# Designed miniproteins, single chains, continued (5): the designs that were tried, part 36

Each design is a single chain, and the fold is of that chain. pLDDT is the mean over its residues in the fold that is shown.

## One batch from the design tools (miniprotein)

Design m17222
Fold by ESMFold2-Fast:
Structure m17222 (fold): chain A 87 residues (1-87)
Amino acid sequence: REAVLTLRGDVLEIVATGFTREEALRIVRKLLELGADSVNLDIDGDTVYITATGITPEQFDELVDFLEEELGLKLVEKDGNTYVLTR
């Protein structure tokens, strides 16, 4: 299981592999609860694509905490605005 998160301005892109539809929907709900202006979800095979707009850096940090604490992921790489989490 791997999630690659990229934040550019207030636009967040997530590409996740090995996630269930239920886990993807939990991420969508968290983004909406954090105050995202819009959230788009697309599932293609075993890959989940989530795009959210209106996300601040502070809300992004809360999302990373959610992924670690609630979904059991671990942040393994950070390069600029790209975060890689694995399980």
Scores: mean pLDDT 84

Design m17223
Fold by ESMFold2-Fast:
Structure m17223 (fold): chain A 82 residues (1-82)
Amino acid sequence: MEKKKEIEKLLEEIQKVVDLIENSPAASEELKEKARKLYEETKKQVEELLKQGKYDEALEVAKKTLKELLELAREEAEKNAS
């Protein structure tokens, strides 16, 4: 029960990060594409793992995606910093 709620919360956080990237005028089209693709792939993987009862693996996948999205956003910010 607890792990399922944690996974749902992480997917919600991932969606918010993707929305922030897509609505950012400073974000490149390439970053927006990568963010969308990563989110779509993560949703598919998490849904498949949840269907199999693999909550720990689903949680790990969601955490990894959130970390990757934050790293991509940071790299883009550094690239645009003078």
Scores: mean pLDDT 80

Design m17224
Fold by ESMFold2-Fast:
Structure m17224 (fold): chain A 86 residues (1-86)
Amino acid sequence: SALQAAADEVVKLLNEALKKATDQEIKDDIAVILLAIAVYRSLGDYEEGLKRAVKLLKRLLERVTDPEVKELLEKALKIAEEGLAL
């Protein structure tokens, strides 16, 4: 499904961002987003998982300053929003 494919790509991008992040607070926020997606995926609710990810990513992007981490998080947000629009 498009929602499942979007969730899988968002998780991949968030794991890459988590590996590149050096700020512990940013790492913790990325981990919270990953946990939210994982919880809703376990419930079969990919749509709610992605909706939660979008909300959390928008808040995190207000604080992230590392351009490499920011680019990965912006790409994750775009994929999540595009998946939800289908």
Scores: mean pLDDT 89

Design m17225
Fold by ESMFold2-Fast:
Structure m17225 (fold): chain A 62 residues (1-62)
Amino acid sequence: GEAAVRALAEELGVSEEGVRTVLDLIRSGSMSLATAAALISAQTGVPAARVRRLLSEALAAL
């Protein structure tokens, strides 16, 4: 949901639009959770394991 997108964007220090794009790519099967977590980790400095957990929680909130 929208609240999960806002919370994730704030925690990772990225745009809400960026979060929506990544979640949509994961949901469509175009990108794996592991790939998304690695890319966001590289850009933000947040550990990949933490990013993966946060992405998984956001996907479950759909």
Scores: mean pLDDT 81

Design m17226
Fold by ESMFold2-Fast:
Structure m17226 (fold): chain A 76 residues (1-76)
Amino acid sequence: MEEAAAEIRRLGAEMAAVLAAPLPAEERLARLRELAERIRETAVRAVEKEKGKEAAEEVDKKLTEVVEAELAAVAA
């Protein structure tokens, strides 16, 4: 879990850098989507290793909803 938390923090810092960069909106959204998917995959794998597949599936569903909502907010 600690290694996954560190990776998620690193990916979050990359997302912050993308948001601060003077990129076109469409390119920014594409980069944020890619980083959000990597964060989701990292978190789901960490939960699966510690709590099993059912907990990982629940976290995956919740993170997918959060990612979709955040990307929609950035696109709007």
Scores: mean pLDDT 77

Design m17227
Fold by ESMFold2-Fast:
Structure m17227 (fold): chain A 65 residues (1-65)
Amino acid sequence: AASLAAKKIAGVAAGIEVGAPVEVEEKDDKIYLRFRVEDPEALERARRLGRELEETYGVKVEVLP
């Protein structure tokens, strides 16, 4: 399992990859990632990447237009 810090770093890296701002929130030893994506093509990429992050790191991901 990844550390809390590694999960946060993965979220920030994913935001850079998508080209969209990511909000990282830590609650009760869990990481919540929120992507705000204006471009519809980037929105699909963010959703795909978010699913991979949830499966790999056990984080909660929300993608907003």
Scores: mean pLDDT 77

Design m17228
Fold by ESMFold2-Fast:
Structure m17228 (fold): chain A 61 residues (1-61)
Amino acid sequence: SITISENASTEDIEVQIGIAWLKFVLLDDRDLLLNTYLEAGRSFERQGNYSEALKAYQEAL
């Protein structure tokens, strides 16, 4: 499971999304990718970065 800290930098969140996307392509781990986007959205939202949060939530749909 992936947990993204509420204090994670934008760079750290982008790295976690990249890892989840790579695992999706190589291992067909769609659930990990979905959960990673949801956690990224929550992290951005709690940091007040609503535009990036919205984008992350849209990718999880």
Scores: mean pLDDT 77

Design m17229
Fold by ESMFold2-Fast:
Structure m17229 (fold): chain A 92 residues (1-92)
Amino acid sequence: AEKVVEKEVKDGEKAAEEIARAAEAAIRSMGGTAEVRREGNKITVEGEVDGEPVRVEIEVEGNKVTATVRGPAHVVDLIAEEIEKVLEEEAK
């Protein structure tokens, strides 16, 4: 499954870092493993839950943050929910 979450925030770089932390925490809370990598304006969280691959790609364009979550449907839903919570806080 795949979900895309996008929002304008006060600080795109800070929001992206908080999203990466939330995604890593969510994957680990499900008994999975996760690694975070940064290349320019993109942060990637890559891991596995129950042997199934999970990937979160976070892109920053100024104050606009886009997160694409890929993996098993139940994992994608939980990660996307946590990302949406972060984006709501960072937009305040």
Scores: mean pLDDT 81

Design m17230
Fold by ESMFold2-Fast:
Structure m17230 (fold): chain A 94 residues (1-94)
Amino acid sequence: ASRQMTPEELRARLEAELAQLEATMENLIKNDPAKAQKLIDAVEAETPRVQARIAAAEKKAKTQAEKDLVRAHQEALERIQALVAEAKKKLEEM
């Protein structure tokens, strides 16, 4: 089932999901570094597919709302990539 969300609702949800991902990653780095690495690997493996989907959505976006949704996903992906890079650095320092 596909839920329709406003760009504002999507941004709020992405912010909440990013906060949960950051908290989960911090917890895993402290308590289970092997699971932290597995999560990093999973995110990196999916990144090219997510980038391709965002690019395809950007090409198809005709309305301002569709363009705003694409931009919200682009911003979220950039923040996820930054969080993964920081997590990798913390694991290397252990």
Scores: mean pLDDT 81

Design m17231
Fold by ESMFold2-Fast:
Structure m17231 (fold): chain A 77 residues (1-77)
Amino acid sequence: SKEEFLNEFFARLEKLHRDFKNGKITLEEYKQEIDEMKAEIDKRLENGVIDEGTYKALKAILDRFLELVEKWEKEKK
């Protein structure tokens, strides 16, 4: 369950980032997907699938990816 969730989480994040870099999705679509992933992490913590340490680590990863793409978009003109 935890291993399955982590594998799906990282595969989803990798695809999301690749699709954004290739211009297949907009920044707004990227943000919506990050928000959905955050909601899924919240549910997985609530139902005991992940521990608090894993929860904090995954949230931090999503925050860093969002900051990276927002910075990228601001520097692009």
Scores: mean pLDDT 84

Design m17232
Fold by ESMFold2-Fast:
Parts: structure tokens; sequence; C-alpha cells
Structure m17232 (fold): chain A 68 residues (1-68)
């Protein structure tokens, strides 16, 4: 829901180190069919947390979904 997206955007803005908030935001966007935005969010998360394998893995999964 848009409410869910807004909540996770606020969490990311308050604490950019909160990996769970980045993942939640991308998942909420994906559930709404906003796959390109979910990929962009995860690319930003990877740029901010380059050593986090969870963020890297989530980006790869979303990119695979984008290719259908």
Amino acid sequence: SEEEVARYRAEVAADPDNIRAWLGLAAALYKQGRLDEAVEVMREAVARHPDDPVVQGALKILEAKKKK
C-alpha cells in the first residue's frame, strides 16, 4: 500500500543504516507493481551499504524479476 511505502521511506530517511527499512521499501514498491522504483531503491541501498550481502542479493532478485 502507499501507506506502507510512506512508512518505509520515513524509516530510511531517519536511519539510512537500517537495512530492514531499505528491504521493506523495495518490497512494498514491488507489491504495487513498481518494479523499476524497487530496483532503484535497492541500487541506492547497495551504494550506501556495499558490503551487505543481503542488500546485494535483494537487488539481484529484483533485477531478475524485471527481465521476466
Scores: mean pLDDT 82

Design m17233
Fold by ESMFold2-Fast:
Structure m17233 (fold): chain A 83 residues (1-83)
Amino acid sequence: MDEVLAQISDEGFAAVAADALALLEDPALQQRFRALPREEQRRILYETQVEMMANRDKFKNEEEARAFIVSVLRARIEAAVAA
């Protein structure tokens, strides 16, 4: 985990974060995510990416995959804010 997180360059992290935040389409949740420490942001994005990849073949279409990613990302952001 730490090795994979360290592999994500600042440019790579910015790109992944932009893509993930665009999927949320929720300015309030995006603002809460940006308020988290950078290391928590990286962890949330990494864990969401892993879940997406593990379940990619189970989705019937792109909209179903998008809804799943949004739900996972939302839950992880809310859990991190509550901690």
Scores: mean pLDDT 70

Design m17234
Fold by ESMFold2-Fast:
Structure m17234 (fold): chain A 85 residues (1-85)
Amino acid sequence: MEDEIKVQMDAGVALVDGAVKSSVLRRQGDELGAVREAVRGMEEVTKILTEGLKKHPDSAELKKQLEDAKKALEEYRRKLKELEE
């Protein structure tokens, strides 16, 4: 339980860091940079949750967070592709 909470905390820190960096870039008018930073942040969150789930394979909470993170990552990657093309 404590190790599972640490995985959730580490993922949360990565999510906040990505959101802050993305917000700064967007405020500066760098929409493309903001979306790229959001993709990198969500890739980090997804990696943390995937490794955490290997140690806690029956954790419903980690499974739900990983699925939510994967959906967000797919949407940001789609938006990034539209902005680059």
Scores: mean pLDDT 82

Design m17235
Fold by ESMFold2-Fast:
Structure m17235 (fold): chain A 82 residues (1-82)
Amino acid sequence: LDGFQTLIDAARDSAKDKGASDSQIDTFVSLLTPRLQQSQGDTNRMRDAIIDSAKSVGFSDDQAQQIATTTLSRFFEKQAES
């Protein structure tokens, strides 16, 4: 997972934009981290990992989908800059 920290930072920022508390974001990232490692860089698995983790901390399906979309968009923008 090259750029793993960039992906985690994008996920934190996306959750914060949706009104998550600091404690909710910390729990979200704790759940997300092992799932992203298991994704092996597959975009669909990364999306599913973000959605499942966001829903686990109380986001709705629509909010989780938006967090996943924003996170992946920011991540791929950073990858394109390299």
Scores: mean pLDDT 81

Design m17236
Fold by ESMFold2-Fast:
Structure m17236 (fold): chain A 93 residues (1-93)
Amino acid sequence: SAEKQLNEALKRFEESKKGLLETIKKKGPLEKAKEYLRKAKESYLRILEIVSKHGAELASLPQERLEFLKRFGERGEKELKELEEKVKEYEKE
């Protein structure tokens, strides 16, 4: 289902974000941080693709879920920019 695909993409986004932040916190390899950033971007684009292609199916979801997805769209772009900035700062160390 579209919701299952969406939930999997959301999980991948959160796992990639966590992996990136933990890599920086532990002073791990820069390349590992960049790989997590790449995965976070891919997951975000996948979420947008699912919402775009399956909008009619997803529109039947409960209102609270639709509000979550709208807020995620706005927040997710901001979170990606923050992650990109963290990787750029980490590269300067």
Scores: mean pLDDT 80

Design m17237
Fold by ESMFold2-Fast:
Structure m17237 (fold): chain A 77 residues (1-77)
Amino acid sequence: EAEELKKQFRERAIGNLSKMFGISREEAEKILREFEEDKEKGAEKIKELAEKAPNLGVSADELVEELEKALELLEKL
């Protein structure tokens, strides 16, 4: 089911953002939604969070690129 796959993908993305940045799932979900509505604004927020998380292990640009690929996949489902 396409809806089930979208739900699982969103849940994982939210969980990963929450754990990486040490924010609540609610905050992670808001960031993901903003990125879906406006990639530039969403990317800016992700970069701000990455600057506050020095042990992130990935660059903010790499994280933005991964999220763009994820959203493109969801759009095709």
Scores: mean pLDDT 72

Design m17238
Fold by ESMFold2-Fast:
Parts: structure tokens; sequence; C-alpha cells
Structure m17238 (fold): chain A 93 residues (1-93)
């Protein structure tokens, strides 16, 4: 159930924010894709994000060494389904 995946990811994100280890931002798909590419994400992952409809919520994590990593925070079961379907389409190419 995608709703359970979304709830679990949100709980983890909330915990990291409470610990001062992460921030939450809302980005357009193109901005999120650019940020992921700059952080060394695969072109497949970047394409999945670029093909999302509407703004994307992201969690920005900072390591003790000062390196930033960005994760997509799913807002709904529908958004989770879109991400999975986009991933399948990229794999077929």
Amino acid sequence: DYAEVVARQRAVADELVAEGRATVEVLEPEEAAKLLREQGASEADVKVVENMKGPITVVRLRSPEGRERTLVLLRSAEEAKQLVENGKKVEEE
C-alpha cells in the first residue's frame, strides 16, 4: 500500500528535521532534478523526478562532513504511484 510507504517516509523525515539533520523544501520538478544531478544522482533517477507532475517536496540532509543529499518526500499515494510508473518507463528505454 503506497499510503503506508508515504506515512513511513514522512515519519523518518519529521524525525531527521527534529534532530536538526534535515530541512524540507518544495521545488518544481526541474529544480529538484537539477539538485539531484548536482548531488550525483543517476540520470535515470533525475528523469523520474523531471517527469513528476506539479511541485515536489524534498528533504535535504547534511552529513557531519558538510555534504548535502536530497531525497524526494512523497506527499500522497498518488505521487508514489507516479514515481514508480515513471521509473518503469525509464527502465524500458
Scores: mean pLDDT 71

Design m17239
Fold by ESMFold2-Fast:
Structure m17239 (fold): chain A 98 residues (1-98)
Amino acid sequence: SPIDKFIEYLEKKDPELAQFVRDNRERIEEALKEVEKLPSDLLKQQFEDFIKANKGKKISKEGLDRFLAMAIKVFEEDPEFFEKYLDEVIELLKASRE
């Protein structure tokens, strides 16, 4: 599944974040149902805009579930594009876990 591939990728980059995705799997899968309806260009734009808008902010659980769903779908469709934002994604998720 897209979530399992994303978790395998994260295990090599940030094992704590991989565990966070596993622990919140059901919520993320529900958010994926809405995110999968987005066209690729709109998905990438919303993903970039979310990172920019939430830099240094603590994100709500609902916002975090949606963002993780967007991250998983972006990684599935365009892993090279996702890798450009990996550091920003990790920092954003760290700020929201505490």
Scores: mean pLDDT 84

Design m17240
Fold by ESMFold2-Fast:
Structure m17240 (fold): chain A 102 residues (1-102)
Amino acid sequence: MPMPTIEEIEEKLDELKKLIDENAPVDEQIKKLEEVVRMLEHYVNANPDAPLEIQLEVGVLALHMAMLLWAKKKGLPESELRDMIKMGARQAERALKLIKES
């Protein structure tokens, strides 16, 4: 199975950034962040030679995504969910940068 390309991950991350900038509904932002996280996890799982730093950054992002979904289920304020989404986007951007520079 081909792993997602760097370009495909970057396109999905750019779509997420646009949703954040436009203050799109939280559910739409969460769905797009989850897509980006799945693509990065697929990349790491398909690449056993990936540097440990990349694996750790993607691992932290996956944990952050789980925490965001839990926070939403518990009814945390939308402002806090939006801040968590922005943090997730920054973490995804950092992971992608490390992949591109590896």
Scores: mean pLDDT 87

Design m17241
Fold by ESMFold2-Fast:
Structure m17241 (fold): chain A 75 residues (1-75)
Amino acid sequence: VDYAAVLASGDATAIARAILESRGLTFDDPRLWLPALTLLESEPPRSLAEISRETGLSRATLRRIRAKVEAHLAA
């Protein structure tokens, strides 16, 4: 994913949702879409502390997102 293009749109959250949905991943909370996309694009997974700093989400929330992304990648 080209994050520069996503950021340039001004609607990065909606674009992140569309990309995740195209991959078969869905989240009810819009705040989860950008962190989930970051985790999906990372192998090995990026540091939760780094993603927490970038997104403002708690590490507990990010652990749940990572578990869902890892389950998807393992399937």
Scores: mean pLDDT 64

Design m17242
Fold by ESMFold2-Fast:
Structure m17242 (fold): chain A 64 residues (1-64)
Amino acid sequence: SAEEMVARVRTALEVAGALFGFTPAPEVVERILAAARSARDGAEVTDVLVRLGPGPLAEFARAS
């Protein structure tokens, strides 16, 4: 479901932030979660992240 996908993506972002020591801007997080909400049932977290393209992920990774 969309809610389950959003929860999984949110957890992945929290884990990434903890591992790499950065704090992403709220607007970047919301963009990523919006893509998660639009994912089809059965999609993997990586499928959602690939659809975002490198821009939002690079912004997330550079946030500190």
Scores: mean pLDDT 65

Design m17243
Fold by ESMFold2-Fast:
Structure m17243 (fold): chain A 120 residues (1-120)
Amino acid sequence: SEIEKLSEELLEAIQFGDFEKAKELLKELKEKGKEIEAFVKKIGDEEYSVLHLASEAGGLNFIKNLVKLLEEELSDEETLKILEKKNSRGETAVDVAIENGNYEIADFLKEKIEELKKKL
C-alpha cells in the first residue's frame, strides 16, 4: 500500500538522519490518517513499537535520530509517553535493550527520559 511504502521510506530517512525527508514523509502519512504516535506505539502481534524493535536489533543511530525527530515534532510530554511505552510483556525499550546487551541504547534512552522528566 502507499502507507506501507511511505512508512518504509520514513524508516530509511530516520536511519540515515535525513530529517527534511523524514518530516516530509510524516506530513504525507498524517494527511493519510497515520499520526506519528500510531507509527511508534505498537507494531506486530506482541505490541513491540519501532523503539522496542530497534533496541532489540542494536540500532543506536536509528534510535538517536528517531528521538530527535520526536522532540522536534511532538511535545516533551508526548515524547516521554512514547519513550516509556510498554510492550505486551510490560517491558519498555530500555528493558528490551538491556535484555539484548545493547547497553549504549539503554543508557541513551534512560538519560533522555530523565532529561524530559526534569524539564516537565
Scores: mean pLDDT 79

Design m17244
Fold by ESMFold2-Fast:
Structure m17244 (fold): chain A 59 residues (1-59)
Amino acid sequence: LKDYAEELTKLPLMEAVKKSKELLENGVDPVALIAELKKLKAAPEKIAAVETVAAQMGV
């Protein structure tokens, strides 16, 4: 989870959205991923991207 969150903070927003979708499709817990992003003080846009993808996937 930490490694995935760190990768998302380093990616451009569009790539972070794509990676978030991939991670959630592979069974990564969106709540845990969002918590790790918040610990890393990630940009609000990146946290919102994970939340939006999770909502669209029904998880």
Scores: mean pLDDT 79

Design m17245
Fold by ESMFold2-Fast:
Formats: sequence, structure tokens, C-alpha cells
Structure m17245 (fold): chain A 115 residues (1-115)
Amino acid sequence: SPALVEGLREALRIVREGVEALRAGDRERAAELFREAGRIFDELAAASTDPGLRANLQAAADLLYELADAVLAGADEAQIIARVIEMYRGLKVLAEYLGDRELAELAEENIAWLS
């Protein structure tokens, strides 16, 4: 679905802004951005009729909510970044499942940016 691809691209952009806020020391903003990205994944999961796609989108949402809570609990930046990388790896798998090479490349670029 075009709406799914657009939603995933927006979620990627928001996660990147969350990482930038975290690196700048703005943990409150980082947590807000991770929750917003998680909300987008929840909405995409709810709109999906494919159970495998729904499960992958829901896993990404759950991870982003856990990251928001971890940021506010004072978790180390390196621990948060490692979990964001795992989320991008999941997005790359999802993009490959969808046959969207541009989205897979965006996920890989974000993994490289974080590494």
C-alpha cells in the first residue's frame, strides 16, 4: 500500500530526529519522538490485513515504546542506539518483504549512520 510506505518513511524520519535529540541530551524530546514513531507503527499495524506484516509492525511499535521508557529511565545512549539499530534491521526485513528497495536502502543508510 502507498499509505504503508509513506507511513514507514515518516516513522524512519521521526526515529532519526529522536536519536538526534538523544545525542543532544534532550531525553524528554527523544522519548516523545520515539512514542510518536511507535504510534505510527501501531496505526500501520491496525490497518494491515496481513498477519505477518501486522506482527512485524507491532513489534517495531512495542520496541519504540520500550525505548521511550528506557530513555526517561536514564538508560545509556549506547544501549538505546543498539536497540534503534535492531528496529532498523526489522524495517529492512519488512521493506524486503514489501519489495520496496528504496525503503530498504533508507533503513540500511540509517544503520550505517548509527554505526
Scores: mean pLDDT 86

Design m17246
Fold by ESMFold2-Fast:
Structure m17246 (fold): chain A 62 residues (1-62)
Amino acid sequence: KKEEIRERAKKAILSYPGDIKGIEFKALLEYFGIEVPEELEEILETKTLSKEEALELLDKLL
């Protein structure tokens, strides 16, 4: 089930046309039920992520 969530979240990230706003990435993580650490939540409020950065963070959270 964790692998299933990871695969679906990864596909969602890859479907973005460009960089991902941190707020949008946070919403995506919450949609998939992925826990967001407090420190990361604060960073995501102001940061825009490349697809590569988003995938790396997803891997660290799962």
Scores: mean pLDDT 80

Design m17247
Fold by ESMFold2-Fast:
Structure m17247 (fold): chain A 93 residues (1-93)
Amino acid sequence: RREEVLRRLRRLEEEALKNSKSPELQLKNLIRGLLEALRAALELGEDREELEATLRRVIATLEELLATTDNEELKALIREAIAELRRLLEELA
């Protein structure tokens, strides 16, 4: 399960990095950084409660980014990331 979760996070991180058409590089870099931090927390085996808190924080940040960007490709990427992170949060419950 943990390996599957890490694989899904790496996929989201890769997708954030690979969107070469987006002119909003700063937002892409921020999303990538957040996903990298979350992946590192999972790999280090942080406490379940701390991991849940981190997931909720990352989701909240992505929701704010979604509200501020007009880039449709970036919006789609953010929505997918939020959905996957929420799914991970449910699996931790």
Scores: mean pLDDT 68

Design m17248
Fold by ESMFold2-Fast:
Structure m17248 (fold): chain A 60 residues (1-60)
Amino acid sequence: LVGSTVRALHTVPKMGPDELALSPGETAVVVEVVGDDWLVVQTAAGERGLVPKRYLEVVE
């Protein structure tokens, strides 16, 4: 999963200081897996943050 591209299925709101907001259809690269429910992702703009895994799909 680390190094995979993921796509937001829904608007991901920023609910905390370490979280990242994503628009539906926005893609990012997984840089870290945090437990079972969270991923740290990096966007093409260079932004990094925690995103709930539930809101994302893996793009092969």
Scores: mean pLDDT 78

Design m17249
Fold by ESMFold2-Fast:
Structure m17249 (fold): chain A 92 residues (1-92)
Amino acid sequence: SMAEQRAELLAQLQEIEKLEEEIERLEEENAEPEVLLEKYEELLRLIDELLGRRALLERLFGADAAQLLGNLEALKKRAEEKIEELKKKLEE
C-alpha cells in the first residue's frame, strides 16, 4: 500500500539522519579514520538505496520530492568526497 511505502521511506530517511548525527559525533571525538570510513560507506549505501527509489519518492512527496532528492544527491557527493579523503589518510 502507499501508506506502507511512505512509512518505509520515512524510516529510511530517519536512519540516514541518525547515521549523519553519529558521524558528526565521531568526527568531534576525533575517531580513527577506519571507523569514519566504515560509517561514511554505510551512509553512502543508504543514500544509494533511497535514490534508487526516485520514482516512488516523486509519487509520494510530489513537489517536495525535488528538494529531498537534491539534498540526498548533495549528501551523496559529500560522503563520496569524505570516503576518498579517509582512504588517502589510511595509505599513510
Scores: mean pLDDT 87

Design m17250
Fold by ESMFold2-Fast:
Structure m17250 (fold): chain A 80 residues (1-80)
Amino acid sequence: MSPALEELKKAASEFFQQDLSSLPEQLFFQLLLHEIGLSDLAGLEPETLLREHGDLIVEALRAAGYEELAEALERVMARL
């Protein structure tokens, strides 16, 4: 697992007050997308999700006030 993805999972665990670091990638992104109102994207594989919709997810996280999650996701996307 990439270091950037582990940082994203840690940041999300802090925001949601729930240990998300042990979740499979697909389930992790499903929960993240639900929280920011993008549940319609939750059926995609994580790599496809980030390649096709990553910028939209980053913008949605920032709009929701989850700046640290947006920054962590940008680091994950930079390594795709």
Scores: mean pLDDT 78

Design m17251
Fold by ESMFold2-Fast:
Structure m17251 (fold): chain A 92 residues (1-92)
Amino acid sequence: MNEKVEEIFEKIKNGEIVEIEELDEVEKYLLEEIKKNMSGENTEIAIELLKEFFEKVKEAIKNKDKEGLKKAVEEFEKKLEEAIKEIAEKKA
């Protein structure tokens, strides 16, 4: 499954259109991984970010919008990096 997740993310980053069914499988897998490896309020934030990301990706695919697909990835990576930084700063 991890290999398929990496393959799908690499295609999305390159602006390649993937099938909605493959995205649904990857989303389900990642949501389960978050639930297994995280707890508390941070889990809810991670789930919300992931759901928002996949919603934007699915919309871009339906519209065949390669630019929107790349923007969805860039926005997700920025939000994820910011969330990780905030968690690290609170641990000091």
Scores: mean pLDDT 74

Design m17252
Fold by ESMFold2-Fast:
Structure m17252 (fold): chain A 81 residues (1-81)
Amino acid sequence: SKSEQLAFLKSLPKITLAAFAYKLLKEKGLPDTHLILVSLLFQVSPKAIEEATEAMTEQEYQNLKSKLKEHGINEKTLLVY
């Protein structure tokens, strides 16, 4: 349910969600200026997002991607929260 999706998203640190969202948008081929949009959306500094994204391993990224899919969370749901 949407309530379960929101509860799961709230269980994750904002910096982790911001880094994941930025990496996801980069996979979509969106311009680097979207870093500012992600920063404003999650209220995390651009530098912190870049550092967290760089520190995020491919395994951690794929694990988050899988868990989000299990909860029915798509890019639209993530970027609105």
Scores: mean pLDDT 75

Design m17253
Fold by ESMFold2-Fast:
Structure m17253 (fold): chain A 84 residues (1-84)
Amino acid sequence: MDEIRELAKRLGISEETLQKALDILRQELDEQKAEDYLLAMLRSLQAYNDRHGELSPEEANELLLKMAKVVRNAQRDLKRRRAE
């Protein structure tokens, strides 16, 4: 959790956005997996920022929420296919 908060501060991601992303992920993932995915997303955004220039805080917040929704939807799709 500390690494998640540290990366979020570096990217200008608000605690509200972190909580929303985590809540989105928790819809399809257990607590630990949701945190693992959130950390991976933050690391990916930081790596992108390091290579391509600085994301604005607004862009970072929007991208994190979009990434969380993509993961949630992918997990829902995988669960449906696994049930078939």
Scores: mean pLDDT 81

Design m17254
Fold by ESMFold2-Fast:
Parts: C-alpha cells; structure tokens; sequence
Structure m17254 (fold): chain A 98 residues (1-98)
C-alpha cells in the first residue's frame, strides 16, 4: 500500500494526525525495502535529541552491539514523548522497525 497517497488524501481532508501517521508509514516502508539500519541512523541523526546520544546510537549500530542498541532505542523513545505529535508518531513507527 502506498501510504504517500493516503497521506495526501488525509491532508486534503484536514486530518493532521492521519496525515502524520501515513507519512511516517510511507517512510517506514522505504526503510524496510532498503538498508534498514542506515535509514534509521539517518532518521535519528535528524531528531532534536543530544548529539552525544546520536553518536552513541550510531556507534552501537556500526558495532552490531544489540544490548547497546536496545538501551539507546529506549532512551530515544523516552525523549520522543516530549516531541510534537507528528514527530512522536514518526519516531515510534520508525524505531519499531529495529
């Protein structure tokens, strides 16, 4: 299913929450079909979180340290609770792919 088309329709209907969810699902679909870890790392690099956490997460991904990845994912999810709703929805959906 092409969530990009559904996002456009939701925007036309004025449903901002549905628009945000469909955009996040479209991005998640692209990440699943490409290099998932690289795509998630790029997404996390753009989040409004501390640069130290971004660096630690990327280092854990490159090392394949599953325990460190899980710890940093939990920390990013905790911080995402303070994000605006569209970014919170996108963060939850994209991080659930790992």
Amino acid sequence: MRHDALAALALLDGDEAAYAEHRARALAEELRTGDLRAGVAEFVARLPIPDELKRAFNEALLAGDEEAIARYLAEIRRLSETFPLPLQIATDLILSLL
Scores: mean pLDDT 74

Design m17255
Fold by ESMFold2-Fast:
Structure m17255 (fold): chain A 89 residues (1-89)
Amino acid sequence: SEIIKELEEILEELRETKRRVEELLAQGKPEEALRVFLAAVARASARLSAIPSEAIMALPPSQQEKVKELMGELVELVREAYEAVAAAL
């Protein structure tokens, strides 16, 4: 599924962003970490908003469950990165 592939690509970009954020925080650069985080969230939000709900509803049930799992992972990555940045500011 192109939708699942898109979500997996967004997820991988957010994982890489979280690693970059953690590196910047370890270097004592929380303001740069915040900028990197916000830019990545804006890009991910734009990409997610471009996926039509009708296309998700057209997927087989097993793939709809996979979308739900990937969305859950995306939310947790964003939350973890946000908490790390917020704690350092």
Scores: mean pLDDT 87

Design m17256
Fold by ESMFold2-Fast:
Structure m17256 (fold): chain A 67 residues (1-67)
Amino acid sequence: GVSAEDLKALEQLQREADDLAQAVFGKHLSELNKGERRILAELFQKGSGTKVNINTLLLALELLAQQ
């Protein structure tokens, strides 16, 4: 099962990713194609600094986009 901390982290990531997607692409996260999700992940990594690897961000964004 998913922990409460993991759920909060995913909820926060989803909110921030959707906000950034709308600011950059004018779209919701679920409407992004693979290339747009990669750009979003790169922007997210740049903004957050060093705590999350780009591959982890890409996987998280892909899973969130499928919701």
Scores: mean pLDDT 71

